# Designed miniproteins, single chains, continued (3): the designs that were tried, part 6

Each design is a single chain, and the fold is of that chain. pLDDT is the mean over its residues in the fold that is shown.

## One batch from the design tools (miniprotein)

Design m8177
Fold by ESMFold2-Fast:
Structure m8177 (fold): chain A 76 residues (1-76)
Amino acid sequence: SEATENVEHLLKILQERADGGNEKVAQLVEKIKSLIAERNKALDAGAPQSEIDAIGRELVDTLHEAGKIMVEEDKK
């Protein structure tokens, strides 16, 4: 889906900046990967939709924070 493609594209850009030595971005990449793994584990376990939605909300919030950092870094 477009949303999945957007997440993958953003994660790729963040990973490139993390590989360049940006510690803040590296921490966010790790958190995003952790949340994706947690969501997949919840889906595999047949967790309630409310639990899946809660993980999804935290993932969206983390992606918004990562986006802000990318915009700020591009200004430097």
Scores: mean pLDDT 77

Design m8178
Fold by ESMFold2-Fast:
Structure m8178 (fold): chain A 70 residues (1-70)
Amino acid sequence: SQQARQQGHQAAQAFADQQAPKVQQWLADKKQQLKTASKEEQRKMSIEMFLYMADQVDAEIAVRLAVIAA
């Protein structure tokens, strides 16, 4: 229903908002490390950052689906 979808969206947004300071700090720290990193280390860190962001998206989707399924 529209109500279930809206509740799922609100729950996912609340989760994202709670995670945002932690995610922003982690990404800022990684970006700073990239400035002094070797090309090989930059490649590894870029992959790590991508996987971290993918995991955050998966977690947000899981929260949304759990609310819709309830």
Scores: mean pLDDT 82

Design m8179
Fold by ESMFold2-Fast:
Structure m8179 (fold): chain A 69 residues (1-69)
Amino acid sequence: MIKLSPSFVLRLFSTYDTDGDGKIDKASLEKVVAILKSLGVFPSEEQIKASDVDGDGLIDYKKFVELTY
């Protein structure tokens, strides 16, 4: 398993968080997940679903990082 820094992953997500609200849409999450997979990190579908804390279709990426690490 490649050990990525949680800070690095948070910075990667923040690049897609143009509003600075701590959330990204599912399309942006898909792009970030594709990058993470290329780096040897494979988030489960359950981790992704659990990161949609409010059920509003926006992903809390801090929660996602906590579930991945």
Scores: mean pLDDT 71

Design m8180
Fold by ESMFold2-Fast:
Structure m8180 (fold): chain A 94 residues (1-94)
Amino acid sequence: MAEGEELIEKGRELIETVEEFIEKVIEAGLKNTGLSDEEGREYYEWFEEQREWLEKEKGIKIPDSGNAILKVIEEVRKVGKELIEKGKKLKEEA
């Protein structure tokens, strides 16, 4: 059903967004070039947006430690997987 497919797509987009940012950060680190000022701002804005969403909408507490970004990545991936599984179940119930 369309509803189940929409949840699967949303979950995959969420995971894809996380993977895209990880690839950008890893590539910048491996090349020892760093992110541009604009890319650095986009990365920080993305991180804060995901953290706020996780804390307000999902009730997931993100630590104030140097690994906070890793926790955001883990939790966003988890939510993405949950959306995919929920969408699959909705398609099976149709």
Scores: mean pLDDT 71

Design m8181
Fold by ESMFold2-Fast:
Structure m8181 (fold): chain A 83 residues (1-83)
Amino acid sequence: RLLVEGLEEAIKAVEAGDLERAKKIVEGLKQLLEQLSSAMPAEVRDQILAHLDQAIEALEAGDAERAKAHLEQARKLAEEAGL
């Protein structure tokens, strides 16, 4: 599952302290999510996008814990949606 696997890699990058790599992964996942818009209800897509946007803001602020929390929520939503 591409979205879940990508979110796991982003979380691993945050845990390794590589916030720049994590941000690039999350930006790529936002593009992937746009392509998957027909595979899920719009409200689920919007919730995942909101968490990815909050993760990017946290990464830009250097807040690894907040970034990880939002990525974990996005991963949970993606798993429930079968992504």
Scores: mean pLDDT 84

Design m8182
Fold by ESMFold2-Fast:
Structure m8182 (fold): chain A 103 residues (1-103)
Amino acid sequence: GKPKVEISGVPEEVKEGETIKISGIVEVPEGKSGKVILRIYEEENGEWKLIKMSEPKEISSGKSEIELEIKNLKGGKKYKVVMKAELDNGEKSESSKEFKVIK
């Protein structure tokens, strides 16, 4: 089966100047292995611009956690976190969460 991914710890709104620690949990089926990565996008002119990504983390059967810290986010902008897990057999899952940075 596909891996299961869940993003946690991201509030709907963050104040400018705060550090955000993004957490993700991935659950991999027994006997499978793969990789998980976190990406952070900033909205600019209606488009999502990649601003930060984690190193791909190797994952195996069971639950694993991935974290990514981000600083210096711009007040008045919208951001999106994307967590993607892909198994060695090509099965994949993705989750995303949007948040706003206020001044």
Scores: mean pLDDT 86

Design m8183
Fold by ESMFold2-Fast:
Structure m8183 (fold): chain A 73 residues (1-73)
Amino acid sequence: MSFPVYDEQNRKLGTYVPGKPLETLKPTSERATGPLYEIIFPDGSTRKVPASISVEDLIAFMKDEKATGVSGV
């Protein structure tokens, strides 16, 4: 399932599609409307994804983007 990806300020960066890497991560004026998982990356940066996504989608996103951790689970 595809889902939106947000920055630390809950601003939409883009849409993740399973099996496809995020190509353009520019902050937009769109904001998250619900609860979010905070995803931690190897460089110490974070991204947020909807907490309503499946565990399979969360794992796929973390593998595709090489994330190191998650909080808000």
Scores: mean pLDDT 72

Design m8184
Fold by ESMFold2-Fast:
Structure m8184 (fold): chain A 70 residues (1-70)
Amino acid sequence: GMTPQELVELLKEYNLPNLTPEEVNERIKAFQKEHNLDVTGILDEETLEKLREDYPGLAGEELLRAILGL
């Protein structure tokens, strides 16, 4: 799965709003809590699967926006 630091690097690559690793971690945890997933703070396989179920057809930048509330 992707760590908060790896997601910060993707934000830079997609020219999205700059977040700290701590802010990314908190946003992932918020998503995980809302969807009754294990609160790992990492974009793990279960979190990615839930994200794809909730937002079918999104990929790359659009998925990143969805998980981080951008």
Scores: mean pLDDT 81

Design m8185
Fold by ESMFold2-Fast:
Structure m8185 (fold): chain A 94 residues (1-94)
Amino acid sequence: SSAEERRRETIRINLAKLAALRIELEKDPSKENQEILAEIEKAQPDIDALLASLPEEEQREIREAIEEVETDEAKRKELLEEMKKLAEESEAVR
């Protein structure tokens, strides 16, 4: 795989994970979750600019990945569990 192809895959995965996180945070309106949601909202213009800079085909694939996460609760939970495991693994190596 080319470096460009890997970069596009990373963007797609990270945006899908961000969408999953937003949905779960919105279900629990704690002060901490509201602060995280506000930070995500502030980042949205930069995310939109990044998406607009990508080829139309990549933009479509990213939108499809986000829609899948938004509509499929099982897929969303799987991504959130993966993120939690990665965070726990990162703490274990420190």
Scores: mean pLDDT 77

Design m8186
Fold by ESMFold2-Fast:
Structure m8186 (fold): chain A 56 residues (1-56)
Amino acid sequence: GSLLEIAAAVLGISVEELRRRLLAHYRDTESSGDGLADLAAVPGVGPEKLAAIRAA
């Protein structure tokens, strides 16, 4: 699946909910240009969740 699908599964939320959180983040902060770095900035995504997403 896509990075977004993997990330949503690891976080235990829907792809649509993850997309909404990313869009809310982008409203208040500029994109870092790196999808994983942008995911790290989303509330509730810690380094352990990012490691799981990268491993998938």
Scores: mean pLDDT 70

Design m8187
Fold by ESMFold2-Fast:
Structure m8187 (fold): chain A 100 residues (1-100)
Amino acid sequence: MSPEEISKKIKEAYEKLKKALEPKKKELIDYAIAKIKELFPDEVQSDEQLRAAGETLVDTAVGVVAYDLVKNGEPLEVSTEEAEKRIKAYLDEFKALSLA
């Protein structure tokens, strides 16, 4: 695939993942916030700051999963359950890497 084709497919995968995750968006953001609190227990952060950080972390995870789907030649359409599972797996790995 050309770099242009890869870029277009990643964007398509990203948009499809975001749509599939709409029913789970709040749950995933809350999950990400819990991971952030575990990594930075001594940091005094407002609820707004934690939500913004959680939203950014979930969005980053969606981008990484979209890239992996394209890289591995996987279907770009995934179920809400599969998308949620992959995002949570990334968030769990992020915690492990940040503590190492």
Scores: mean pLDDT 79

Design m8188
Fold by ESMFold2-Fast:
Structure m8188 (fold): chain A 84 residues (1-84)
Amino acid sequence: SVMLLLGIRVPAEKAEEFVEAVKEALAATPGVESFRIEVREEGEDAIVGIKVLAASEEAARAALARIEEVARQFGGEVISHLLV
């Protein structure tokens, strides 16, 4: 199994909708075993931490691609990512 760790900055007003979209995307991704999302609001922005446990590197890469696409749709910026 592979762990994907992501930090994403989004506008605070969009954070709730962004988190729900990420949950839907990850639930629909084959090979995602579990995920955890944490949100820290900071003025006009929110920092969203996402941890994904995937069955394979292929599944982890698919999860990363889907999260990046969702971030793009919500005006989000990927501030960190790590695959281990």
Scores: mean pLDDT 88

Design m8189
Fold by ESMFold2-Fast:
Structure m8189 (fold): chain A 55 residues (1-55)
Amino acid sequence: SAAVEAGAAAGAAAARAGASPQEAGLTMYDKGIEAGANDDEATLGGAGGLARAGA
């Protein structure tokens, strides 16, 4: 969803700024929820975003 993608983008930006993968994942979750994702979508987005940002 667009909300999950927004969360993933925010987490990737945090990781590039020096955040740990865990901090980036939390940012993805928080921004996903803020953008309207449910808990499951935000959690999946966080995991996928961690893989992308931390790869």
Scores: mean pLDDT 70

Design m8190
Fold by ESMFold2-Fast:
Structure m8190 (fold): chain A 87 residues (1-87)
Amino acid sequence: AKESELRANAKQLEDLIQSYEADLKEKEKMADELQKRADIEAELGNESEAQKLKDGSELYQKVAREIKKEKEENQKRYDALKEQMSK
């Protein structure tokens, strides 16, 4: 009963952590792509477009940091739950 509940909670946290990892990778990729595109537009003299793309990259970097923090907090919960299951 209790062990089954702990295992179910561990699985839920594992799935949630995997979801955060996927979102984090996507946001980091978007930030990278927007920054590279901003650099290209700047080289072409399209300064206003370059700035918009750079702003977008910085926004995705901010979101990525928030996702990373949430992932780390849920990882700590998962680790604590696994420790509880081993005792």
Scores: mean pLDDT 85

Design m8191
Fold by ESMFold2-Fast:
Structure m8191 (fold): chain A 81 residues (1-81)
Amino acid sequence: MKSWKEKVEEGKRLVEEAKELVEKDPEKAFELLKEAVRLFQDAYKQAKKDKISKEEQQEFYRKIAEIDELIKETADKLRKL
């Protein structure tokens, strides 16, 4: 319930798992990062309805940007296979 906090926690877990897999299994890392960014985007939409602070909104922006960068790095590795 009130799933945006749960989605943030799950997204963080997926990012951590993906970081460990980027060198060993970039395909799995890429899929985990795509799932993580979707979870953070969905969490952000729900959190806005809960009227989170501007500080919390900036934190969401930062985390989404970090995941997008990791996705680009992982995609580059996949293209070089």
Scores: mean pLDDT 81

Design m8192
Fold by ESMFold2-Fast:
Structure m8192 (fold): chain A 90 residues (1-90)
Amino acid sequence: KLEETLETIRKSFELMIKWAKENKDETAVKLYEYALRKVEELIKEGASVEDVLEFASRAMAYAQRATNNNDIEGGLKKIDEAKKEVLEKQ
């Protein structure tokens, strides 16, 4: 079901945010919270489930890479670019 898929995406990001907070990783918290906000924006803008899944997968990877590199600004930029690309595909 559509609702189940979107809820799974939300829970995945919420889990990463929880783990980051428990580990006092402020960089990870900022990146995963930003990614989750962009997922919610994409849903509100009427993106298809496929586009939300594509974006969520890319955003998760970018947040993880940026956290490992301690590159908040680069991570946020990559997440924004991914959202724009997904919306332009429509």
Scores: mean pLDDT 83

Design m8193
Fold by ESMFold2-Fast:
Parts: C-alpha cells; sequence; structure tokens
Structure m8193 (fold): chain A 60 residues (1-60)
C-alpha cells in the first residue's frame, strides 16, 4: 500500500526483499529515501511521512 500511495503522489518506487526505496522529482533534482520493511511493519505511517518529507515543495 505504501508503494501505491507513493506512486499516486508521483514518486518512483523500487522494492527489494528487505527495503522500499521511494524517489521523487523536485524540479531538476531526484530525491530518494530508503525505508526498511521492518520499519513499515512496525510503523506504517513512516512511509507516508517519508513521502511527505520528500515532497514538501516538489513544484510550486
Amino acid sequence: EVAELARKHGAEVEETEDSLTITVRVGDERRSVTIPKASLERVPEIGLVAILALKVEPVQ
């Protein structure tokens, strides 16, 4: 679900067995964050917070 939410917000998602990497485009830059799946299982909201942090000002 976090991967789908990230894609809905225009992010690219790369999933491995133990982590989820979310990449967003901010102007001419690409910003990414890698979240361990263990962290997503304990605090699912961490994925949403990471997406929001990357997209504080994506295009304005």
Scores: mean pLDDT 67

Design m8194
Fold by ESMFold2-Fast:
Structure m8194 (fold): chain A 98 residues (1-98)
Amino acid sequence: SEAALARLLAWLEEAAAAGRVVLARGVSVDRERKRLDLALAAVEADLDAEAHLAALRAQLEELLAAGWRIEGVEAGEVETAAGRTEGLLVTVTAPSFG
């Protein structure tokens, strides 16, 4: 969904503009449905937020070029090593591999 991708990109840019680093974690992989669920958390860290955003955007562009799609983006609480925080739940789907 273009709307889901736009929402993801806007959230990533807002987090970086606030000086927060976005950390991505895989939540689940469903190989039969070609689905990957990711949890993204915006955290205070002694790291370059803009450099991390640029790296994450490059990874996302590579994923989209490989035929993956952003199916859904939902704001919610995500689990981190430091506990629960506000973040983003992102669903991506792969093209059929055949």
Scores: mean pLDDT 75

Design m8195
Fold by ESMFold2-Fast:
Structure m8195 (fold): chain A 82 residues (1-82)
Amino acid sequence: SAEIARLREEVLALIREILDKLLEKGIITEEERNALLAQAERELEAFIASNTPEEVLATLQRGVRNLRGALENLDKALAGEE
């Protein structure tokens, strides 16, 4: 599905953004960043392959919302906001 492919790429883009911010602040290493991204890619592929398209779409849509919220919270925490 084109929609599943788009949501998958959006989820991975948000994960990359979060990991890159953690790397920039020295919270994780480059090795950890690359390992975590590779793990996320493998887990997403396995999830998509083992679930119905309807369940995948609903879960990826929730994942995008949750990751956007996590990224916003991370940005506030890294900026020293309470």
Scores: mean pLDDT 86

Design m8196
Fold by ESMFold2-Fast:
Structure m8196 (fold): chain A 75 residues (1-75)
Amino acid sequence: AAPKVIGGGFADTGRTPASPEEAELLRIRQEAQNYAGRKAAELLKTAKDMDEIAQASEEAARYGRELFEKRLAEL
C-alpha cells in the first residue's frame, strides 16, 4: 500500500475549501507561511542577540509577504 502521509500542520489543515478560488488562495497562503517559517528558522539559527532576532523575524515576514504578492500577481 502507498504510505499514508500525516499532514504537516499548515499544509494539511483538514478544511474543505468552499470554491476553487478559495482553494487556490489557501494554497498560496500556506506556501507563503511555510516559506516564511523556513526563512525564520534559518535566520534565527545564526542570531546572537535580541536585535538580530528582531531583524530575523522582520526579514522572514518580508520573504513571506513578497512570495504571497508574487503568487497573487500570477492569478
Scores: mean pLDDT 71

Design m8197
Fold by ESMFold2-Fast:
Structure m8197 (fold): chain A 72 residues (1-72)
Amino acid sequence: SLKEEQERMRALAIAGTQAALDLAHSRGLTEAGASGIAVGDKITVTVSLGDKEGVGTAETPEAAAEKAIASL
């Protein structure tokens, strides 16, 4: 149903944001901020660190987070 699809996309967006924060923290980037959105099967994560910004899009939260941090 539409409600289940919206809840799934929200969960994926939250998971992508959390994956990015966890990955950044594990690499010593404790000042990093992150946000995530999900549309269909795609998750887009944005990571900010000072004046730098990285963006990653993938079908899993972890892959989107890795791409975003690699783009910093």
Scores: mean pLDDT 86

Design m8198
Fold by ESMFold2-Fast:
Structure m8198 (fold): chain A 64 residues (1-64)
Amino acid sequence: SLEEFLKTASPEELAQLFKYAAEQKDEELSELLLKAINSSNFEEVWELLQDPTLKPTEEIKKLV
């Protein structure tokens, strides 16, 4: 499930999911993703979100 995936998701996977949630205007997904953010991954996710070349992959889109 998506929730199980989020427990072990990398910062890059989280950033891709955030970008996908923004593209879909999916507030529920965005709220769920915010729960996966913590002090150990926040900075890396934030930097990846600012990278315009990072796009959601088809594999990431299939998780939603």
Scores: mean pLDDT 81

Design m8199
Fold by ESMFold2-Fast:
Structure m8199 (fold): chain A 81 residues (1-81)
Amino acid sequence: SAQEEAYEMLRKAIDYLEKNKELFDEKELEKAIKALQELIDKRASLEEMIETLEELAAESKDPRLKTLFMILAKELRELKE
């Protein structure tokens, strides 16, 4: 399902962030990983995941985190079509 594919994408994003932690702002990275994990743990809807990712992108000052959230939100929107 699109929702299960979205959870897999978020899990891969968390794995990428944890393996490349030195590339990111420490506080923003911790917030990012926590937010993504919470979406998975609470079984968030596809719509809620997209909205949360767009909010995280807007609030992020780290350009790499901002770009990651924008890409994830776009990919999840494409799953919804």
Scores: mean pLDDT 87

Design m8200
Fold by ESMFold2-Fast:
Structure m8200 (fold): chain A 99 residues (1-99)
Amino acid sequence: MREELEKEVDIALLLMSASVSRLAAKTEEKRGDKEGAALFQQAADLYLQAAKYLEEGDFEKAEELRAQGQKLVQQGISLDPEREKKAQQLAETSRRALE
């Protein structure tokens, strides 16, 4: 059955997404972004749970958890989406330090 191969590929992609999200969480934590770090850590956990449900053959639950993880990744990116706003905040901090 080809279903086993497709399942293995999807599991591998979920595990990769979890690893990337964990690296993003560590990066944000190091930058002092606790909210972004927490969102990426939660996303990683959801991707790992999705992989487990795929291994058990529960494709619908796996897809739901994967979608939730992706939404959290998007929220984490949205906390740092405006590189321009982040640059403005740094400029404001610098101006206050000079006042």
Scores: mean pLDDT 75

Design m8201
Fold by ESMFold2-Fast:
Structure m8201 (fold): chain A 74 residues (1-74)
Amino acid sequence: SAAEKKLAQFEADAEKKWQQLLKEDPENGGKKALEWAGKQATTLLNSVSDNDKRQMSRGLQEILQKLVDKRQKL
C-alpha cells in the first residue's frame, strides 16, 4: 500500500539522518535526529488519506519509539 511504502521510506530516511547527525555531533546528534524524525512524522501523517491515518500513526509511532530506545542506549 501507499502507507507501507511511505513508512519504509521514512524508516530508511530516519536511519540515514541518525547516522549523518551522530557523525557530525556524537553528543547531540541522536537528539537532533529524533527531533527531525518527529517533525517529518507529523508531515507524513498529514499527507495521507483518513483511511490510511490509523496505519500511518501506528507505524510512525513504532519507528519513532525505535529511535527513542536507540538514543537512550547512547
Scores: mean pLDDT 84

Design m8202
Fold by ESMFold2-Fast:
Parts: sequence; structure tokens; C-alpha cells
Structure m8202 (fold): chain A 87 residues (1-87)
Amino acid sequence: MDKELLENAEKGKLLLEHFRKKLGIGVGDFASMSDEEQAAIEEKWKEAYPEAFKVAEEMLSAPDEERRRAIAETLAKEYERLLKEEE
């Protein structure tokens, strides 16, 4: 599998973990939430990190690997940006 795609996917995972920590959400908590609670968290994510949320949605609906790579790269850059802002 493409090494860059895997690295960008891992950074995307770290971005989600950073967002969860900021909201005080534990690992797996989101998956066990009701649809209403999940929607409320997604609204907070859209308000706090609108660009990251949009690229995550596009990644899930992307029809081809080339677009998925571009979206994963954008998500990885957003993670690096947030990490540097909090240092």
C-alpha cells in the first residue's frame, strides 16, 4: 500500500484524537453515543475545525484513490498546523 497514504491516514487519526481530547471524549465514546449526541459533537467539530471536518467528509465520499490521497494529505497538514499552534 502507498506509504504516504498510510502516513497521512495516521496523522488524520491523531487530528481526531486531538479533537476528542479537547472535548473531553474518551476512546470509543463517540461510537457508543446516540445519533443525537453524535450529531451534536459533529456540529461542535464543524464550528471548531471546519476545514478538517469538510475534508474528512470528502474522504469518505471520494470515488477514487487519487482524491482520497489529496484529502488525506490536507487532513495531515491540518493536524500539523494545530500541533504547532498549541506548542
Scores: mean pLDDT 61

Design m8203
Fold by ESMFold2-Fast:
Structure m8203 (fold): chain A 134 residues (1-134)
Amino acid sequence: SIRQHQIRNIADRIIQLYDLDRAEAERVAQRLVELGELHRQLKEAVRNNDVASAKEYGKQLLALLEEMGATLSTHGRIVLADFVSLLIGELQRMANASTNPEVKQVLDDLVAQLQAIRDRIRAAVRADLAAHLA
């Protein structure tokens, strides 16, 4: 299927860039396809100044990232942190371009929550490294 082809292509790129285990790269790729769908819906809501939908898609995107952060290996968390950093940059640009104060506030709040998620992921990676050195 088109979705299976997309997941495979993303997994192959993750393996090339990060040398992640194939089974985990495929799980990450599946979640990244789901995140891409939510991100597309968020961008459409933002473009339409649909504050309620932007909040809801943002909430779903945050929940999916929290689930990924909780279930991935240390190496998978490193990949996720890089992805969250890219997403933060894109959403900051969207917030700065917004002429609607309510939409800008939703995006600014989402960026702050993504920064907190990234910081928690990085702290978990650091704790794992510290445990290996103890």
Scores: mean pLDDT 88

Design m8204
Fold by ESMFold2-Fast:
Structure m8204 (fold): chain A 94 residues (1-94)
Amino acid sequence: EEEKEKEEKKKKLEESLKKSLENLTDEQIREILKKLVLALAEDAGASEEEIEELLKKIEELSKEQRIELLLWIGENPEASLEEVKEKIEELLKK
């Protein structure tokens, strides 16, 4: 049951990260998220237009929604830029 131990460790780290992120300012969360999304976009070879659109949508997210997005990216490290964009759209519609 090595997978069960990994899952429990992952959940504990996620809870710790969520608490740590909740203690950061809105500006700090936004900056971390922008850096992460820019790195993903650059790796994917995204256009300047796509990058600008993503950054604009990130600024429209609340602190809570930005934390949820950061945690989701952490849980889905293999997620494509398109999947990240879809998650941002989903959060904005909530």
Scores: mean pLDDT 76

Design m8205
Fold by ESMFold2-Fast:
Structure m8205 (fold): chain A 68 residues (1-68)
Amino acid sequence: SREEILERAVELALKDPVLASLSEEQIRAAVETALDGGSPEDMRRATGVDLTPDQLNALADAAAEAAR
């Protein structure tokens, strides 16, 4: 289900040291946006954070892995 995919994406992202500076709420907003096909700019807007390229890649990777 979508809920299970989202929770798995959040769990994967929380384990990534690149994302350690982000709150669980910020990670959740970003991975939800990525799962909905959002752009890097959409992820920055959803979190209110100027996400780095490394953070954007880690968040997108977590979402993609969870959706598998």
Scores: mean pLDDT 87

Design m8206
Fold by ESMFold2-Fast:
Structure m8206 (fold): chain A 79 residues (1-79)
Amino acid sequence: GNEVQDLIQQGNQALRDGNIRQAMDLFVRAAELAVREGDLEGLRQALENLMTALRQSPSELVPYAVGRVLKVIGLELDM
């Protein structure tokens, strides 16, 4: 949907600005909305953009982002 695409665009802008954590949060929000709407293509795009943000981030942010993604899809990390 348009709202999923708007969140992805905001996340991509945050990445360009060097705001990696904000970009991850925006991509997680896009993925969460895509799941709620049954938008499989939007979910795929949000997850691909989240993976791009992870590749550009410090390793310390990887468990945070993975935990957020797994929570969105109904899996909890018991750490």
Scores: mean pLDDT 78

Design m8207
Fold by ESMFold2-Fast:
Structure m8207 (fold): chain A 72 residues (1-72)
Amino acid sequence: TPAERAHEYNLRAQEALKAGDYETALRYAERGVRYGMEAVKEGDVLRGTGAVIAGIGLAYEAAHKMGKVATF
C-alpha cells in the first residue's frame, strides 16, 4: 500500500542518514512524503500523515547535515 511504501522509503532515508549519504537520504525522504500523501488521499489518514511528518523531518535533517540553508 502507499502507507507501507512511505514507511519503507522513510526507513531507507534513515539508513542513508546513518551512513552519511545525505543526498540519498533526502531523495528517499521525498519519496516517503509523496507516498504518505497518497496514503492520506486513499483514506489511510493516520498512517499517511505520520509518514509525511516523518519524511519531512528526515528531509530537513538530511538538508541540514549537507550544510544547506533553507530560507523560509
Scores: mean pLDDT 80

Design m8208
Fold by ESMFold2-Fast:
Structure m8208 (fold): chain A 97 residues (1-97)
Amino acid sequence: SAEEALRRAIELAEQAAKAYEEGRYEEAERYLEQMVAALEADPELAEGIAASEKEIEEKAKKAGIDLSGVPEEERRRIAASNFLGRRVRAEAEAAAA
């Protein structure tokens, strides 16, 4: 389910953040890759990531940044991270309320 995929992705993002804080950059990158895979396993979340990718591309072009040279997989990772980051922030705000 989308809920289970989001929960798994959040756990992986938290592990990535912890690894990054501890200087374990290669492990942080692996956790981020697993996070993207977990999100893309759900069709609805995959569509959300694709929409986020298009939004980022449009905003980058308006800012004078050309993303056409960036590999598609890298653009997907950026979009997935942005998508999940918004969900993590919303969850943190809900937990603080």
Scores: mean pLDDT 78

Design m8209
Fold by ESMFold2-Fast:
Structure m8209 (fold): chain A 90 residues (1-90)
Amino acid sequence: SEEEKKRLEESLEIAREIGRELRLFIDAVVAAAQGAPQEEIERLLAQLDNPNAREVVEEMIRLAEEEGPVSGASPSETDARIIRRLLERR
């Protein structure tokens, strides 16, 4: 029916938006953990609707300043270290 099609299209748009926001959040966390310029991080955060995302990213910026930016011998090792810092943050 036309109502079922509309509900499906609305659900798909919501799923796409969640995916977009998740990607932007991950990019902002990675940038913050690697010590990217503040202007780059703020540009990513400005595209996010989740208010809690800013608090997480600001904590990652602080940890990068205090403990140094995250780096590894490979992209996979760098990602693993970023995930560890994200999980251990307060």
Scores: mean pLDDT 79

Design m8210
Fold by ESMFold2-Fast:
Structure m8210 (fold): chain A 81 residues (1-81)
Amino acid sequence: MIELTPAGRADIAAAVPAMRAEAEDILKNSKDPLAQKHAQEALRALDEFERDGDPWKGIDAAAHLLGAIVFDIIDKKEKEK
């Protein structure tokens, strides 16, 4: 597996606050239970990534954040008049 460069690791670490803010926003403002669940799992994976530096936890956080965003968009579209 290709090792992350120091610059690549710094870029991922720099994205953590933005990912956390998005997940927290979805958790607070989404009314969809699946969006909320994925947002919670993203926050958990981000906490693990910040503790351990494991890139797989960063990927896990990104996957759950994408799930939260998708389910939130679907919920908003279903409620759009």
Scores: mean pLDDT 76

Design m8211
Fold by ESMFold2-Fast:
Structure m8211 (fold): chain A 103 residues (1-103)
Amino acid sequence: SEIEQQRKILDELNEEISRLVKEYLAGKLTMKEFVERVKALLEEKKPQLSPEQQALVDEFLARLEEIAESMDMESVKAQLLVLMEIIALTSGLLALIRGQEKK
């Protein structure tokens, strides 16, 4: 089904983001490098996402740009804000899939 295909795409995206988070927490990536890789991953996957999911990705990318413009990305505050935005994005994408199941 279309819902099953969307879940598979989101599961793959979540697995890839989770791997990047683990590399960042292990000290293998700076916050700047982590953000660049997450942006590249989202741009690659964006055409496979629904219009509502693409809008969430665009909002997430805009918020990352606001953080980068307002503070040093390697600051504790910037790192916490980026991680919170990752949680918001993944939660929002999951909520959209659950909304589609009620149709």
Scores: mean pLDDT 81

